Designed miniproteins, single chains, continued (5). Designs and how they scored, part 99

Each design is a single chain, and the fold is of that chain. pLDDT is the mean over its residues in the fold that is shown.

## One batch from the design tools (miniprotein)

Design m19643
Fold by ESMFold2-Fast:
Formats: structure tokens, C-alpha cells, sequence
Structure m19643 (fold): chain A 78 residues (1-78)
């Protein structure tokens, strides 16, 4: 149960970041990723997205967020 809750929260965080990156709102994407990781420190995918955003690697952050969201939708987590 805890693992599924964490996976759903991680997927939700990645989706919010993806939506903001698609709008070109880099600052809001970074803030949302930071908040998501603070609330769920075990959110591995969102934490990696945050790391890429903090390094200024917007393109890799976008690609990872898209992949995480697509996989989460395939697994029924979103």
C-alpha cells in the first residue's frame, strides 16, 4: 500500500512538471518538482527530474518526465 501511494504521488509530480515544461514555465516546473520531492522524498522519478532541472538540463528533464508519465499511464497510476 505505501509503495503504490509513493508511485502514484511520484507519477503525479512528474505529470505536473511535464505540463509546466510543455507551457514553457521553467520556474514553476522547478518549484513544483522541489515541492513534490519535499512532500514525498522517496519520489525517485520526480527527484531525478528535479536534479536535471537544477542542472539546467531542461531537454533531459522534459524527456524523463514524458517517459515517466507514459509509463505511469500504461500501469494505471494516473
Amino acid sequence: MADERIRRADAGGARLVLDLLEKGDYEMALRSARLAVRVVPEAEATREILRLLEEGDWEKAYELAKRVVEEAERQGLL
Scores: mean pLDDT 81

Design m19644
Fold by ESMFold2-Fast:
Structure m19644 (fold): chain A 63 residues (1-63)
Amino acid sequence: SSERREVLRYTAEKLRQIGEILQIVLEKNPDASWKELAEIASEAFKLLNQGKYEEAFEKAREA
């Protein structure tokens, strides 16, 4: 259905943004543990879901 397609598109977009955020973190912290990355991904998803894109990326840069 159209709604299902929109949800999938939204989810894919957020996952792509989380991937970009994690890439920034890994470039600064190549030895980051899977637990640290999972925590960062969780926080990033929360911020992105609230439309706080700048805050999500800024937090990654500070890590």
Scores: mean pLDDT 76

Design m19645
Fold by ESMFold2-Fast:
Structure m19645 (fold): chain A 78 residues (1-78)
Amino acid sequence: GEETAEAAERAARRGIEAAEEKLKAGDAKGAALAAGIGAGLAGIALGVAKVSGGGEEAIERARAAYEEARRKAEELAA
């Protein structure tokens, strides 16, 4: 439960951090891809949280992490 929420949060954070580093290097396309990968991994962790019966709080945390990384990827792709 909590471990899957933490996995989603780590995936989103790593993707966003990688995207920020790519932006500092002038690689906007790489930044969008990094954020997108983070969102994808967070989405997988969200799916695992739902299937594992991790509780509403864990699912909500995983969803929030997924949505944050997804919004970052969409913003960078625009």
Scores: mean pLDDT 82

Design m19646
Fold by ESMFold2-Fast:
Structure m19646 (fold): chain A 78 residues (1-78)
Amino acid sequence: SLEVAAESYLMLAQQYIKDGKYEKAAEYAKIAVEYAEKAGNKDTLARGLRTLSRAYEGLGKYEEAEEARKRAEEVAEA
């Protein structure tokens, strides 16, 4: 299902963050965000966006990190 796919890619992205592999973390977090949006799962979407923000911070992409963080907050409050 889309929900299982989103959660699986999110777990993979979180593991890459723990390993310091921020490029792969961002790649898989983006995939998790896409599947979470298609599934309509706001919790997984917010978590995916927070994970993407952390990956972008690890890459020094602070503008993209802040944008993802803001989107996560908006989704969580909706």
Scores: mean pLDDT 88

Design m19647
Fold by ESMFold2-Fast:
Order: structure tokens, then C-alpha cells, then sequence
Structure m19647 (fold): chain A 82 residues (1-82)
């Protein structure tokens, strides 16, 4: 659903249980994590284009809990440009 928020809790649950998963389940988990990261990067870029600093900050706060370096780089680039 388009209105569903990105869930840090879901990602943390996957990461916490990854070692307990079968190889097939780990492959699915890795694919979900990759799709989550791609969606967040797209959402961040759209928020940056709109000048929606509140949405950018909320997305960054959620991803900081996961340790996403790519989102941190996007934020640093945005602040450096000013």
C-alpha cells in the first residue's frame, strides 16, 4: 500500500533472525532488504527535490537505526550544497 510507512522494525527483525533462517529464507531476506533500501533512497530523493526537510529528516532518522551509509551520504551532500 502506497500509504504504508517504511518499517525499521521489520528490517531489524530480518537482520536479528538472519542466522536462524534457511539459505532460501536468507536469500529472500536479502532481496527484501535490498528493495527496502531502494525504496528509501527513492523516497529521500523525491523529498529532497520537493524541499520537504521534515520527510528527509524522518527517513534519515529511521535509516540511522539500521546504519544505512547511502542515506547519510545523501544528507551530507544536501547540507554541503548550502
Amino acid sequence: DKSKPLTVEYVKEILKNRDKLTPEEQEKADAELKRFEERVIIAMKLALKRGDSKTVREIAKELAKIGSKKVQELLDEYEKKK
Scores: mean pLDDT 65

Design m19648
Fold by ESMFold2-Fast:
Structure m19648 (fold): chain A 56 residues (1-56)
Amino acid sequence: MDTPEEVEEARERARELARRSTPEEVQALLDELGRGEDSPRNQAAIQALVEELRAL
């Protein structure tokens, strides 16, 4: 059971990581997370990575 705080932390962490990573590294992370749990925390991280990847 993910708390709103954990969900937001995961989102922020994913955005920071994406900004330091290449598009190829972000794609690899998305593939790994997509095979994980369907949890609010995991979904927030996936959404943040997709958003950063779309942003350029």
Scores: mean pLDDT 77

Design m19649
Fold by ESMFold2-Fast:
Structure m19649 (fold): chain A 55 residues (1-55)
Amino acid sequence: MEEEKKKKLKELVKEGAKKQGFDEELAEAIAEDVLEATKNLDLAIEQVEKSIKEI
C-alpha cells in the first residue's frame, strides 16, 4: 500500500511535469524531491491531481 502510493505520486508528478514541457530526467528528479518531502501521501496525491487538472 505505501509503495503503491509512492509510485502513484511519482507518476502523477512526472506526468504533470512532462505536460508542462519538462523532459523525462527533470520530471523524474522533481518526482523524487516531492516523494522525499512528503509526509502524507494521500494529501500529496490529491494536490498533484488537482494541479494537473488546472494546467
Scores: mean pLDDT 76

Design m19650
Fold by ESMFold2-Fast:
Structure m19650 (fold): chain A 56 residues (1-56)
Amino acid sequence: SASSLAEEEKKKKEQEELDKKNIESLAKGLEPYVSPEQAKEDAENFVKGIKLASKP
């Protein structure tokens, strides 16, 4: 239904914002060891892996 889709869209946007913050936090932790660009890519892949593992 339309109302269900609207709520799901909002939840996805909120999750994306949280993912961005998690990625930024992880990337900052990696900066001493790798370039900022590489740290961001590694953090993005790590967060994606966790999300996949958290879903059936």
Scores: mean pLDDT 74

Design m19651
Fold by ESMFold2-Fast:
Structure m19651 (fold): chain A 80 residues (1-80)
Amino acid sequence: SEEAIKKQLARAEEYEAQKNYVEAAHSYMLAALEYISRKDYEKAAEFYRQAAEFYRKAGDELLAKSAENMAKIYEKKAEE
């Protein structure tokens, strides 16, 4: 739902302000999943990209690469 997306984005901004980058990344991952449920693959890819950036800021390269791979999958799906 739109409300679920807004809640996750608000949480991401709050965690970013606190420099809690892992939780910020997780909130962006949840927003991406909500966009997938709506078949908005372009927005899903965008939020997976943001999650990857915040996982890198947190020093979690494995989670960053995982989120980046998900972004690439949904970028291709958005072109279909």
Scores: mean pLDDT 88

Design m19652
Fold by ESMFold2-Fast:
Structure m19652 (fold): chain A 74 residues (1-74)
Amino acid sequence: SKKKQIIAKLQFILGLEDAAEIHREQGDEELAKEIEELIEKELEELKKEYGLSDEEIEELKKEAEKEAEERRKK
């Protein structure tokens, strides 16, 4: 479904956010910045493709995070 595709894409973006944080913590600021730029591009494409507002993205991002956490517990 459309919602499942959006959630899957947001889970990918959440994974990129985790990767950027890890690289920044390790002192790899250049790679962290490149990942953050990719995150911005992916979010803009999602907004454009699905006609989503910033508020809708935030709500769906919370849902995507909860679903990813449940998968990690298994």
Scores: mean pLDDT 81

Design m19653
Fold by ESMFold2-Fast:
Structure m19653 (fold): chain A 85 residues (1-85)
Amino acid sequence: AEKLIEDLEKRRDSILKFAKEPEATELLMEAAIALIQGDTEKARELIAQAVKLSKDPRAEFNRYVAPLLPKEIREEMEKLLEEHL
């Protein structure tokens, strides 16, 4: 878990420079880190904020965040996104 969080943090700056909606993408990355830490409520709050800032939060997630995540975390992120769309 800790190494996965470190890998995400190291890649954050590079991803945000490339992201179409960097503010929303940053919140989605923070939500993924919260899920990895077992904090589902924090992840839900961060996803709700990302949805408000993004025109297409699912597309931002799929392009910039989903490829970095293990299957279990990716599926939970997708579920939380569906709850807010």
Scores: mean pLDDT 82

Design m19654
Fold by ESMFold2-Fast:
Structure m19654 (fold): chain A 68 residues (1-68)
Amino acid sequence: MLEERARRIAEEAKERFNLSDEEVEEVAEALARAGEVAIEAAEAALRNYREKRLPDAAEVELGRRAVA
């Protein structure tokens, strides 16, 4: 249930942010303990990151746009 959703979020984060297996388990446990609202927020954030490509490369690009 919530633990399964938290684990899926942590695994998606691992692929995007190159987390270790230990970090993935820590993120999954933290999200499961924080509850459904935190899991829903994390799911929405990952969906937005996928659409906007907001990993490190997008952060650099946004920074460059701010510099006129």
Scores: mean pLDDT 66

Design m19655
Fold by ESMFold2-Fast:
Structure m19655 (fold): chain A 88 residues (1-88)
Amino acid sequence: SKRETAVLFSAGGILLAAADIEKELGREQEAARLYGQGYYLLGEAYEKEGDLEKAIEYYEKAEEYFRKAGSKNAEKAKEKIEKLKKEM
């Protein structure tokens, strides 16, 4: 739905802004975690819009940052990338 997609874009943007703040404070691992979460939500938003190329791009950014953060969510992002590449 438009409402659900708008919430994902807004939440993603807020998390990316929070990540920028954590990075400026020298909290590199927390910044990476928040970048991962923010980019993942943007990936979900573009997936819901049917923009699979942009969804993959943002999920790839999410995987990279989750991996830097040591987060198990990196595997979740990777699974999304593999699924969407099969649908293209």
Scores: mean pLDDT 90

Design m19656
Fold by ESMFold2-Fast:
Structure m19656 (fold): chain A 81 residues (1-81)
Amino acid sequence: GEVVTLLEVEAEPGKGEEVGRQIERAISGVPGVLGVDVEVRGDTIYVTVVAEDREAAERALRAASGVPGVRSVRVVWEREH
């Protein structure tokens, strides 16, 4: 079923806004991602991903982790419908 995931991303110092924009672009290009919302708080980025299934959610997580300037990605919570 549809999966909604909240990610917490740590960016390199001073890179929060730049990395947040690149994450939104990278995730929006992932097949099976239905929506993405990005909230930047300093160098911590909160990303809400709405994915068609778990495979798409996993692809979105990999896409976020691959963005230059990302130091860590953590799944805060996940819900499946």
Scores: mean pLDDT 88

Design m19657
Fold by ESMFold2-Fast:
Structure m19657 (fold): chain A 80 residues (1-80)
Amino acid sequence: MVEEAVRALVEAAREGAEILAEAGLEEAAEKLRREAEDVERNGVKELEEAAKENGVEKTVELALRAAEAVREQARRLAEA
C-alpha cells in the first residue's frame, strides 16, 4: 500500500535524523527532518503518480528499499 511505503520513508528519515544528531551532525539531521516533512506532506501523491507508471507493487518495493538506504546512509555518515 502506498500509504505504508510513505510511512516507512518518513520513519526512516526521522530515524536517520536522530542518528545524525547523536553523532553531532546537526545540520545534516535538520536537512533530513525537512525531507521527512516533505515526504509526509507530498509523498502519497508522488508515489500514487509513480505507481500509475510502474505499478503499485514495484513502486512500494522501491520506496521500501529507499527507506532502508536512507537508514544505511545516515549510519555511514555518523561513523565517518
Scores: mean pLDDT 82

Design m19658
Fold by ESMFold2-Fast:
Structure m19658 (fold): chain A 82 residues (1-82)
Amino acid sequence: AKVYDSPVVENPGELKLGDTGTAVKALQARLKRLGFYDGEIDGVYDEELVEAVKAFQAAQGLEVDGVVDEATWEAMGRTAPK
């Protein structure tokens, strides 16, 4: 469902190593679509996903910390699939 009270909160929120759930699956799917992640969409933020996030952040000129914040989510939304 979509709401209008807080349209920009952090997208699915901050994600990092050790996180699990639907937001991590969404991250895995986006990075796989962009060609940065070739692992399974299992909803676990593991070291392979950290490396994929870092590679994407470096490609976009973002801070390379392996943590997904709103800027990383927005950059993924702007990047065309390979």
Scores: mean pLDDT 72

Design m19659
Fold by ESMFold2-Fast:
Structure m19659 (fold): chain A 61 residues (1-61)
Amino acid sequence: VDPSKLSREEAIELLERAAAESTNPFDRELLEGLLRRLREGVEIPEDVLVFFVSVALALLE
């Protein structure tokens, strides 16, 4: 999966899954913090979003 090809909605779904499945409390907190900002309509730069999607993909394998 190419993180730069995902829609905003697809990225959010992937981040939500990674946060839910994460056993590391630091990874969960980081992902949940980003998800909160996205749900509140805060504009996240594309490269920052792509970076976090890459982290989520690594956590999900």
Scores: mean pLDDT 74

Design m19660
Fold by ESMFold2-Fast:
Structure m19660 (fold): chain A 103 residues (1-103)
Amino acid sequence: MAAIGERVTALVAEREELLRDPAPENRARVERLFGEILGLLVAQGLAARAAAGDAEAAERLAALVDPEAAREAVREFAAASEVALSPEALEAATAALVEAARA
């Protein structure tokens, strides 16, 4: 799970670089990177709580290997944070969360 922090840092840097050149062809990539960052941050938060001995967080993280459960978790987080997600960002976040939960 320490590797998630490094990956998030790299994705944030890539997204910031793309935002400096707002070419239309970069839009979908920016949205996918935003989704990946969001999914990894959700996984990192649950992993940190699980490492601290939170059994509920560990069980929740384990359940996120199911793409449907991961997609609902991303939607719940976005709604609670008042963030509107594009379909590309939602699917990228779901995929990143599932992959992190499998690790």
Scores: mean pLDDT 77

Design m19661
Fold by ESMFold2-Fast:
Structure m19661 (fold): chain A 78 residues (1-78)
Amino acid sequence: KPLLTFEEVEAEVKAKVPEVRLEKISDNEVIITYGDAKIKVNLETGEVEVLESGRDPSARRKALEAANIIKELVKKAK
C-alpha cells in the first residue's frame, strides 16, 4: 500500500509555499518552520501540532498553510 514519503510531502509543499522550511524528524513526522513559527505534522494521521506560534501572525499563517497542504495529502493517501 502506498505510504506518503517525506520527499513527496516536500515536493508538494515547496511547489505551493516555497518559503517554508521542512525538516524530517522521523519516518512519520515533519516540522514546518517559517520565521519563528514551528508546526509538527504526523504523516500517518495528518495530526497538526503547533510547537511554536511565533510573534508574527503572517509567519504563523504560512506555516499553517503548509501544514494544511500536508494534512490534505495524508487524507488523499488513504
Scores: mean pLDDT 80

Design m19662
Fold by ESMFold2-Fast:
Structure m19662 (fold): chain A 70 residues (1-70)
Amino acid sequence: VELSEEEIKEIAEEAGITEEQARVAVELAKKMLEGEVVTPKEAAERLGVSEEQAQLALDKALALILKKLR
């Protein structure tokens, strides 16, 4: 389950982060789907953004990944 560059850009635009930060959010979202525990605080620290921006990026990444699994 790989997101396109267009989907990465969509995550970045919605969360107000860079495309590189959005790629990290996608990797964290994949880990969450594999059963890893990722808190918004850990995501924010890893991305270098606010907890709100990290939560938005994770929510969007999860939604896009889950849509592709259908």
Scores: mean pLDDT 81

Design m19663
Fold by ESMFold2-Fast:
Structure m19663 (fold): chain A 95 residues (1-95)
Amino acid sequence: SAEEEELKARLEEISERAQRISNEAQALVEDKSVTDEEKRKGLEELEEEIEKLRKELKELAAVAPESLTREVINAQFNLIGAEAGVLVLERQLKR
């Protein structure tokens, strides 16, 4: 029970962080006041965060019980969404 609650909270944290990355990437794509150099720095920081989340999710998914399948799937989908948002930002900067 306590271990399952901790794993669930950790998976929910990954989902929330992935959603934040997606929102930050979209904000950078839409912001005309931010320079290309500042956007490239933001892109690098977001890519580093995605790499950390991928590693953490892989480790958690390997040990998660079947009762947390939904939380694992939700974290995976949110991470894919974050990766897509970052890819849009990357493509905007490759003019």
Scores: mean pLDDT 89

Design m19664
Fold by ESMFold2-Fast:
Structure m19664 (fold): chain A 92 residues (1-92)
Amino acid sequence: GSEAAGILIDTMLALRKLGAEVTVSLEGDKVILKAKGATAEAEKIVQDAAEELRKLGLEATVSREGDTITLEVGGLDASGAISVVLHGIGEE
């Protein structure tokens, strides 16, 4: 289903509430969520989201480069992936 889309949208909203600049993009069949200006709190939110997504049977990888935390999610259905990207770009 699209359970992962809900987790990703909630994660974007939580990161934004902490003051991080959140960008979402689609690369092939993967959804890529980036949080710029991420604090330790933002990092924990992304890591917790990745663990929950992996428990649902999805591939979720977290990486960090400077202040940017990146969450890559594979295995989403096309509708769910598109919904997450559009929601992230449109600020809800």
Scores: mean pLDDT 76

Design m19665
Fold by ESMFold2-Fast:
Structure m19665 (fold): chain A 60 residues (1-60)
Amino acid sequence: SERRREIERRIVVLESARGILRAALSFAEQMGDDKTAEELRRQIRELEEEIRRLEAELRA
């Protein structure tokens, strides 16, 4: 299914973006940039929620 392939591709892209944000979060925490760290944690949570939603769609 093209729909399934599109969802799988999007999950891979989102997982890659999550990895980049996690690296940025680690750097912000090392620098003591609490405001940036909090914003990055929010963005990571939003990405994880989107990934879970897409994974649920694949299982349906």
Scores: mean pLDDT 90

Design m19666
Fold by ESMFold2-Fast:
Structure m19666 (fold): chain A 68 residues (1-68)
Amino acid sequence: MSAAELAARAEVVRTLRAGGASEAEIERVLQLMEAGDVEGAVRLLVEKGGLSEEEARRMAEGYAAALR
């Protein structure tokens, strides 16, 4: 795992935890991102992380870019 990938993962986990997401919900978001399901990840980040759709999309796309 690259330093960029680790940093992006940590940002997603921190944001979801701050928004009140459970550990199971955090794990699900990470699984969707690793599977390349950006839209699924955005939906859960909005619902469980308390993010706007714009913020959620920026975060999901940043993680997806770090995986390349």
Scores: mean pLDDT 78

Design m19667
Fold by ESMFold2-Fast:
Structure m19667 (fold): chain A 65 residues (1-65)
Amino acid sequence: SPLEEVAKKLVAIAEAIEIGGTRVEVKDGKVTIYVEKMTPEIEEKFKKAEERLKSLGLELELVEL
């Protein structure tokens, strides 16, 4: 439903904020979070976010700028 799609985008935005992403894109069931630099802390947060988003049918990709 349209409301479920909006809810998924809001969750994706919240996960991007938690990771410390500078930009987020949500397209066709895929969430792309952009970070300025990869750190071990970001890698750990990514793994947790990936598991949560996967449970909602969303794929997560992390891109270093």
Scores: mean pLDDT 83

Design m19668
Fold by ESMFold2-Fast:
Structure m19668 (fold): chain A 79 residues (1-79)
Amino acid sequence: AEELEKKGEEAEKEGNYEEAAKLYAKAAEIAYQNGDYERAAELYEKAAEAAEKAGDLELARRLRRAAEIAREKAEEQKA
């Protein structure tokens, strides 16, 4: 998961926002599957920003929804 986030950061630095969005989204999915919902939310937000910069507004909206779901799960874990 951490390696995918770093690759996403590298892609973003290169201006490859489409690839950055995919890498951040994959990292978020792994974090979510591991029960790390706070981290998953952060990674989905980064993926959404990259998707917006790539011009994929539909993907950005879907990723922001995934981030919201992950944040709700994170709060549930604290309760």
Scores: mean pLDDT 84

Design m19669
Fold by ESMFold2-Fast:
Structure m19669 (fold): chain A 56 residues (1-56)
Amino acid sequence: MIKNINIDENTTPEDIQREYGISRSTASELLRQIEPGEISRPILTERGLFTGYGIS
């Protein structure tokens, strides 16, 4: 069963930076590339690939 996860507009780059230990610029790019409900696009970060659920 698929589930839709929305990254809220309230999610800030600093929240991503704090949670995943990546740079602010990478966090900003990550938020820009992941829309609410879009969780399958892998984004390379300094901590690994991020798909909207976390870094793997």
Scores: mean pLDDT 54

Design m19670
Fold by ESMFold2-Fast:
Structure m19670 (fold): chain A 79 residues (1-79)
Amino acid sequence: SAMEEAKKRIQKESEELMKKGIELYEFRKADPEAFEAEVNRLKETQDGGWEAYQLETAAAMGEAYLEHKEGLEEKKKKE
């Protein structure tokens, strides 16, 4: 039972993490200057950069996911 609860929690957390990563990547892509300003703001106002590190990592994961997904969609498009 404990292992099944852990699996469900990990799956839900992974799905939410991916959604946030995609949103952060799209924000970085649309306005890289504003994204960098938010990263710097978190470094100044939080726990010495831990939240800034999480933000950057989440955006990078979202980028990797979307690049992979777009690569698959491009292969499906015909001339």
Scores: mean pLDDT 73

Design m19671
Fold by ESMFold2-Fast:
Order: C-alpha cells, then structure tokens, then sequence
Structure m19671 (fold): chain A 69 residues (1-69)
C-alpha cells in the first residue's frame, strides 16, 4: 500500500540520518533518528517486512558501535 511504502521510505531516511549523526559525533541527533526509525517500524503491519526493518535497525546499531569504538 502507499501508506506502507511511505513508512518504509521514512524509516530508511531516519536510519541513514542515524548513522550520519553517529559519524558526526551528534549523540542527540542520532538518538532522535533511531527512535523515529523504531516508531516507524512499529507501524508496519506486514510481519515479514517488520522483521526486515528490525534486522536493519540491528545492523545499524552494530555499525554505530563500530564507528564509536
């Protein structure tokens, strides 16, 4: 649906912004975008798609840890 596509597009944008803020050392901006990505994922009704977005959140969190370490 157009609504699900819009949620996915917004999710991808917030997840990319999360990683960019992590690279810039902006913990406040990073946290805001990470929380927005989680909220958008929670609005996805398709279980398979929701799991894919959850996996992307996990991958981004690992990448953020590597950037900060």
Amino acid sequence: SSQQQQLVDQFQQHLQNFLQHVRNGDGVGAKQHYQQAIQLRNQITDPQLRQQLQDQIGDAAVQASEIQG
Scores: mean pLDDT 88

Design m19672
Fold by ESMFold2-Fast:
Structure m19672 (fold): chain A 56 residues (1-56)
Amino acid sequence: SAEAALEALRNAESAAAAGAAAHDLYKQGVITPEAARAAVGAKTAEEAKAAALSGL
C-alpha cells in the first residue's frame, strides 16, 4: 500500500533503501517520475527522502 511505502521511505537508513521505497511509491502512482528518478540517484538517505517527498 502507499502508506506502507511511505513508512518504508521514512524509516529508510540508506540511500538504497530510500530509493527502493521511492520506486515503490512511483509504481503506485503516489509520486512523480522526476521525484522517483532523483530519489534513486541520491547518494544519501536524507537526499533520497527529500527528493521522493517533493513529488507527493
Scores: mean pLDDT 85

Design m19673
Fold by ESMFold2-Fast:
Structure m19673 (fold): chain A 59 residues (1-59)
Amino acid sequence: GPAVEAAGRELAALAREGGEAAARASKQAMVTALSDHPDDPEAAARAALERARELLAGL
């Protein structure tokens, strides 16, 4: 859905622009979000994006 597509585009942009640290943060956030929201891909997408942004802001 729209949230999954938007989150995917933003996570890809963060990975391309932020380099190795951003790519690792995005992957970690995605794995955690999928584990926390196994039956809700829209919630998982939002959680992954939020967590990735938090991890990157801490760098």
Scores: mean pLDDT 74

Design m19674
Fold by ESMFold2-Fast:
Structure m19674 (fold): chain A 65 residues (1-65)
Amino acid sequence: STRESAAMLEAVAAGIEAGIEVEVKYTGDTLEVTLAEDSPAAKEAARRIEEYAASLGLRVEVRFK
């Protein structure tokens, strides 16, 4: 749907902006985002992703490798 697609695109965009590889998938009712590193930049990207998904009423789970 449009909400899920927008959240996925934001996750990818946040990763690109931070220079971090991001894996994104939608499982059931949750947007699962995995960032390739656990750094201050990754935590900032995660915050952006979580805030955007929350603004769309979506559940999101962020993980770091």
Scores: mean pLDDT 82

Design m19676
Fold by ESMFold2-Fast:
Structure m19676 (fold): chain A 92 residues (1-92)
Amino acid sequence: SMMVEEAARKLIEEAKKAGTEAEVKVEGDKVTVTLSNVTVGQKLAAIGGGAEAMVLGGKAEVKSEGDKVTVTLSGLSDEQAARALEELAGSL
């Protein structure tokens, strides 16, 4: 989805401004975001973003590994997935 790809680029840009690194992988209706060099606050923001995605009727999985956080979103529309990525970007 062009909408999801555009939101992913924006997230990567905002992550750089916040002193982190973001990698986004889009596979059909599944979007995986990996944030590196995150603070505890940024890690909590990612967990909160996952919870919001679940409220939208999708599935969200958040994993924490040292200074990395991986957020996997699925079952969302392209618009919902793009919105979730934009909200995560704004929380960094």
Scores: mean pLDDT 78

Design m19678
Fold by ESMFold2-Fast:
Structure m19678 (fold): chain A 99 residues (1-99)
Amino acid sequence: REFAEKMLRRAAEAIRRAAELLREAGREEEAEELEELAERIEEAVERGDFEAAAEAAAEALARVAELAEREEDPELRERLLEQEIALTLALMGLAAARL
């Protein structure tokens, strides 16, 4: 339970970092989309709805991966890939916590 919450909060942090990177690059629409997903994770965790939080985190992972793949700036792409890896690890940790 505590570990699942910790992993979901780590996922939200990675998503917010990806949003900040996109905002700094002038990608406001994509940044707002990711910020909304991070907020959905935090709200679901607060409600104890870890299934809804995991679904939002998986949706955010798919979106970050898509944005990284389509990014033409190699520095921004690398930083987005770092957040994709962090998100993947958080979700893997969540899956492993299923006792």
Scores: mean pLDDT 86

Design m19679
Fold by ESMFold2-Fast:
Structure m19679 (fold): chain A 70 residues (1-70)
Amino acid sequence: MSQQLKEGARLLREGQDLIEKVRRGEGTPEDARRAAELYQRAAELFKSVGLEEMAEYAERLAEEARELAA
């Protein structure tokens, strides 16, 4: 349980760092696509440990990152 939670939190942070870079004009559409992948993986980890609200939050972040990649 603790390792899955730590991994999910790490993936959210890495995705946020990439999105911040993109929003500053220092990133690329590839960085936004990468952030979407990281958020999607975080959502799956949160679902696997029964944290449905955290999973939904991560899924919404993934959708927002995909919009930035378009």
Scores: mean pLDDT 84

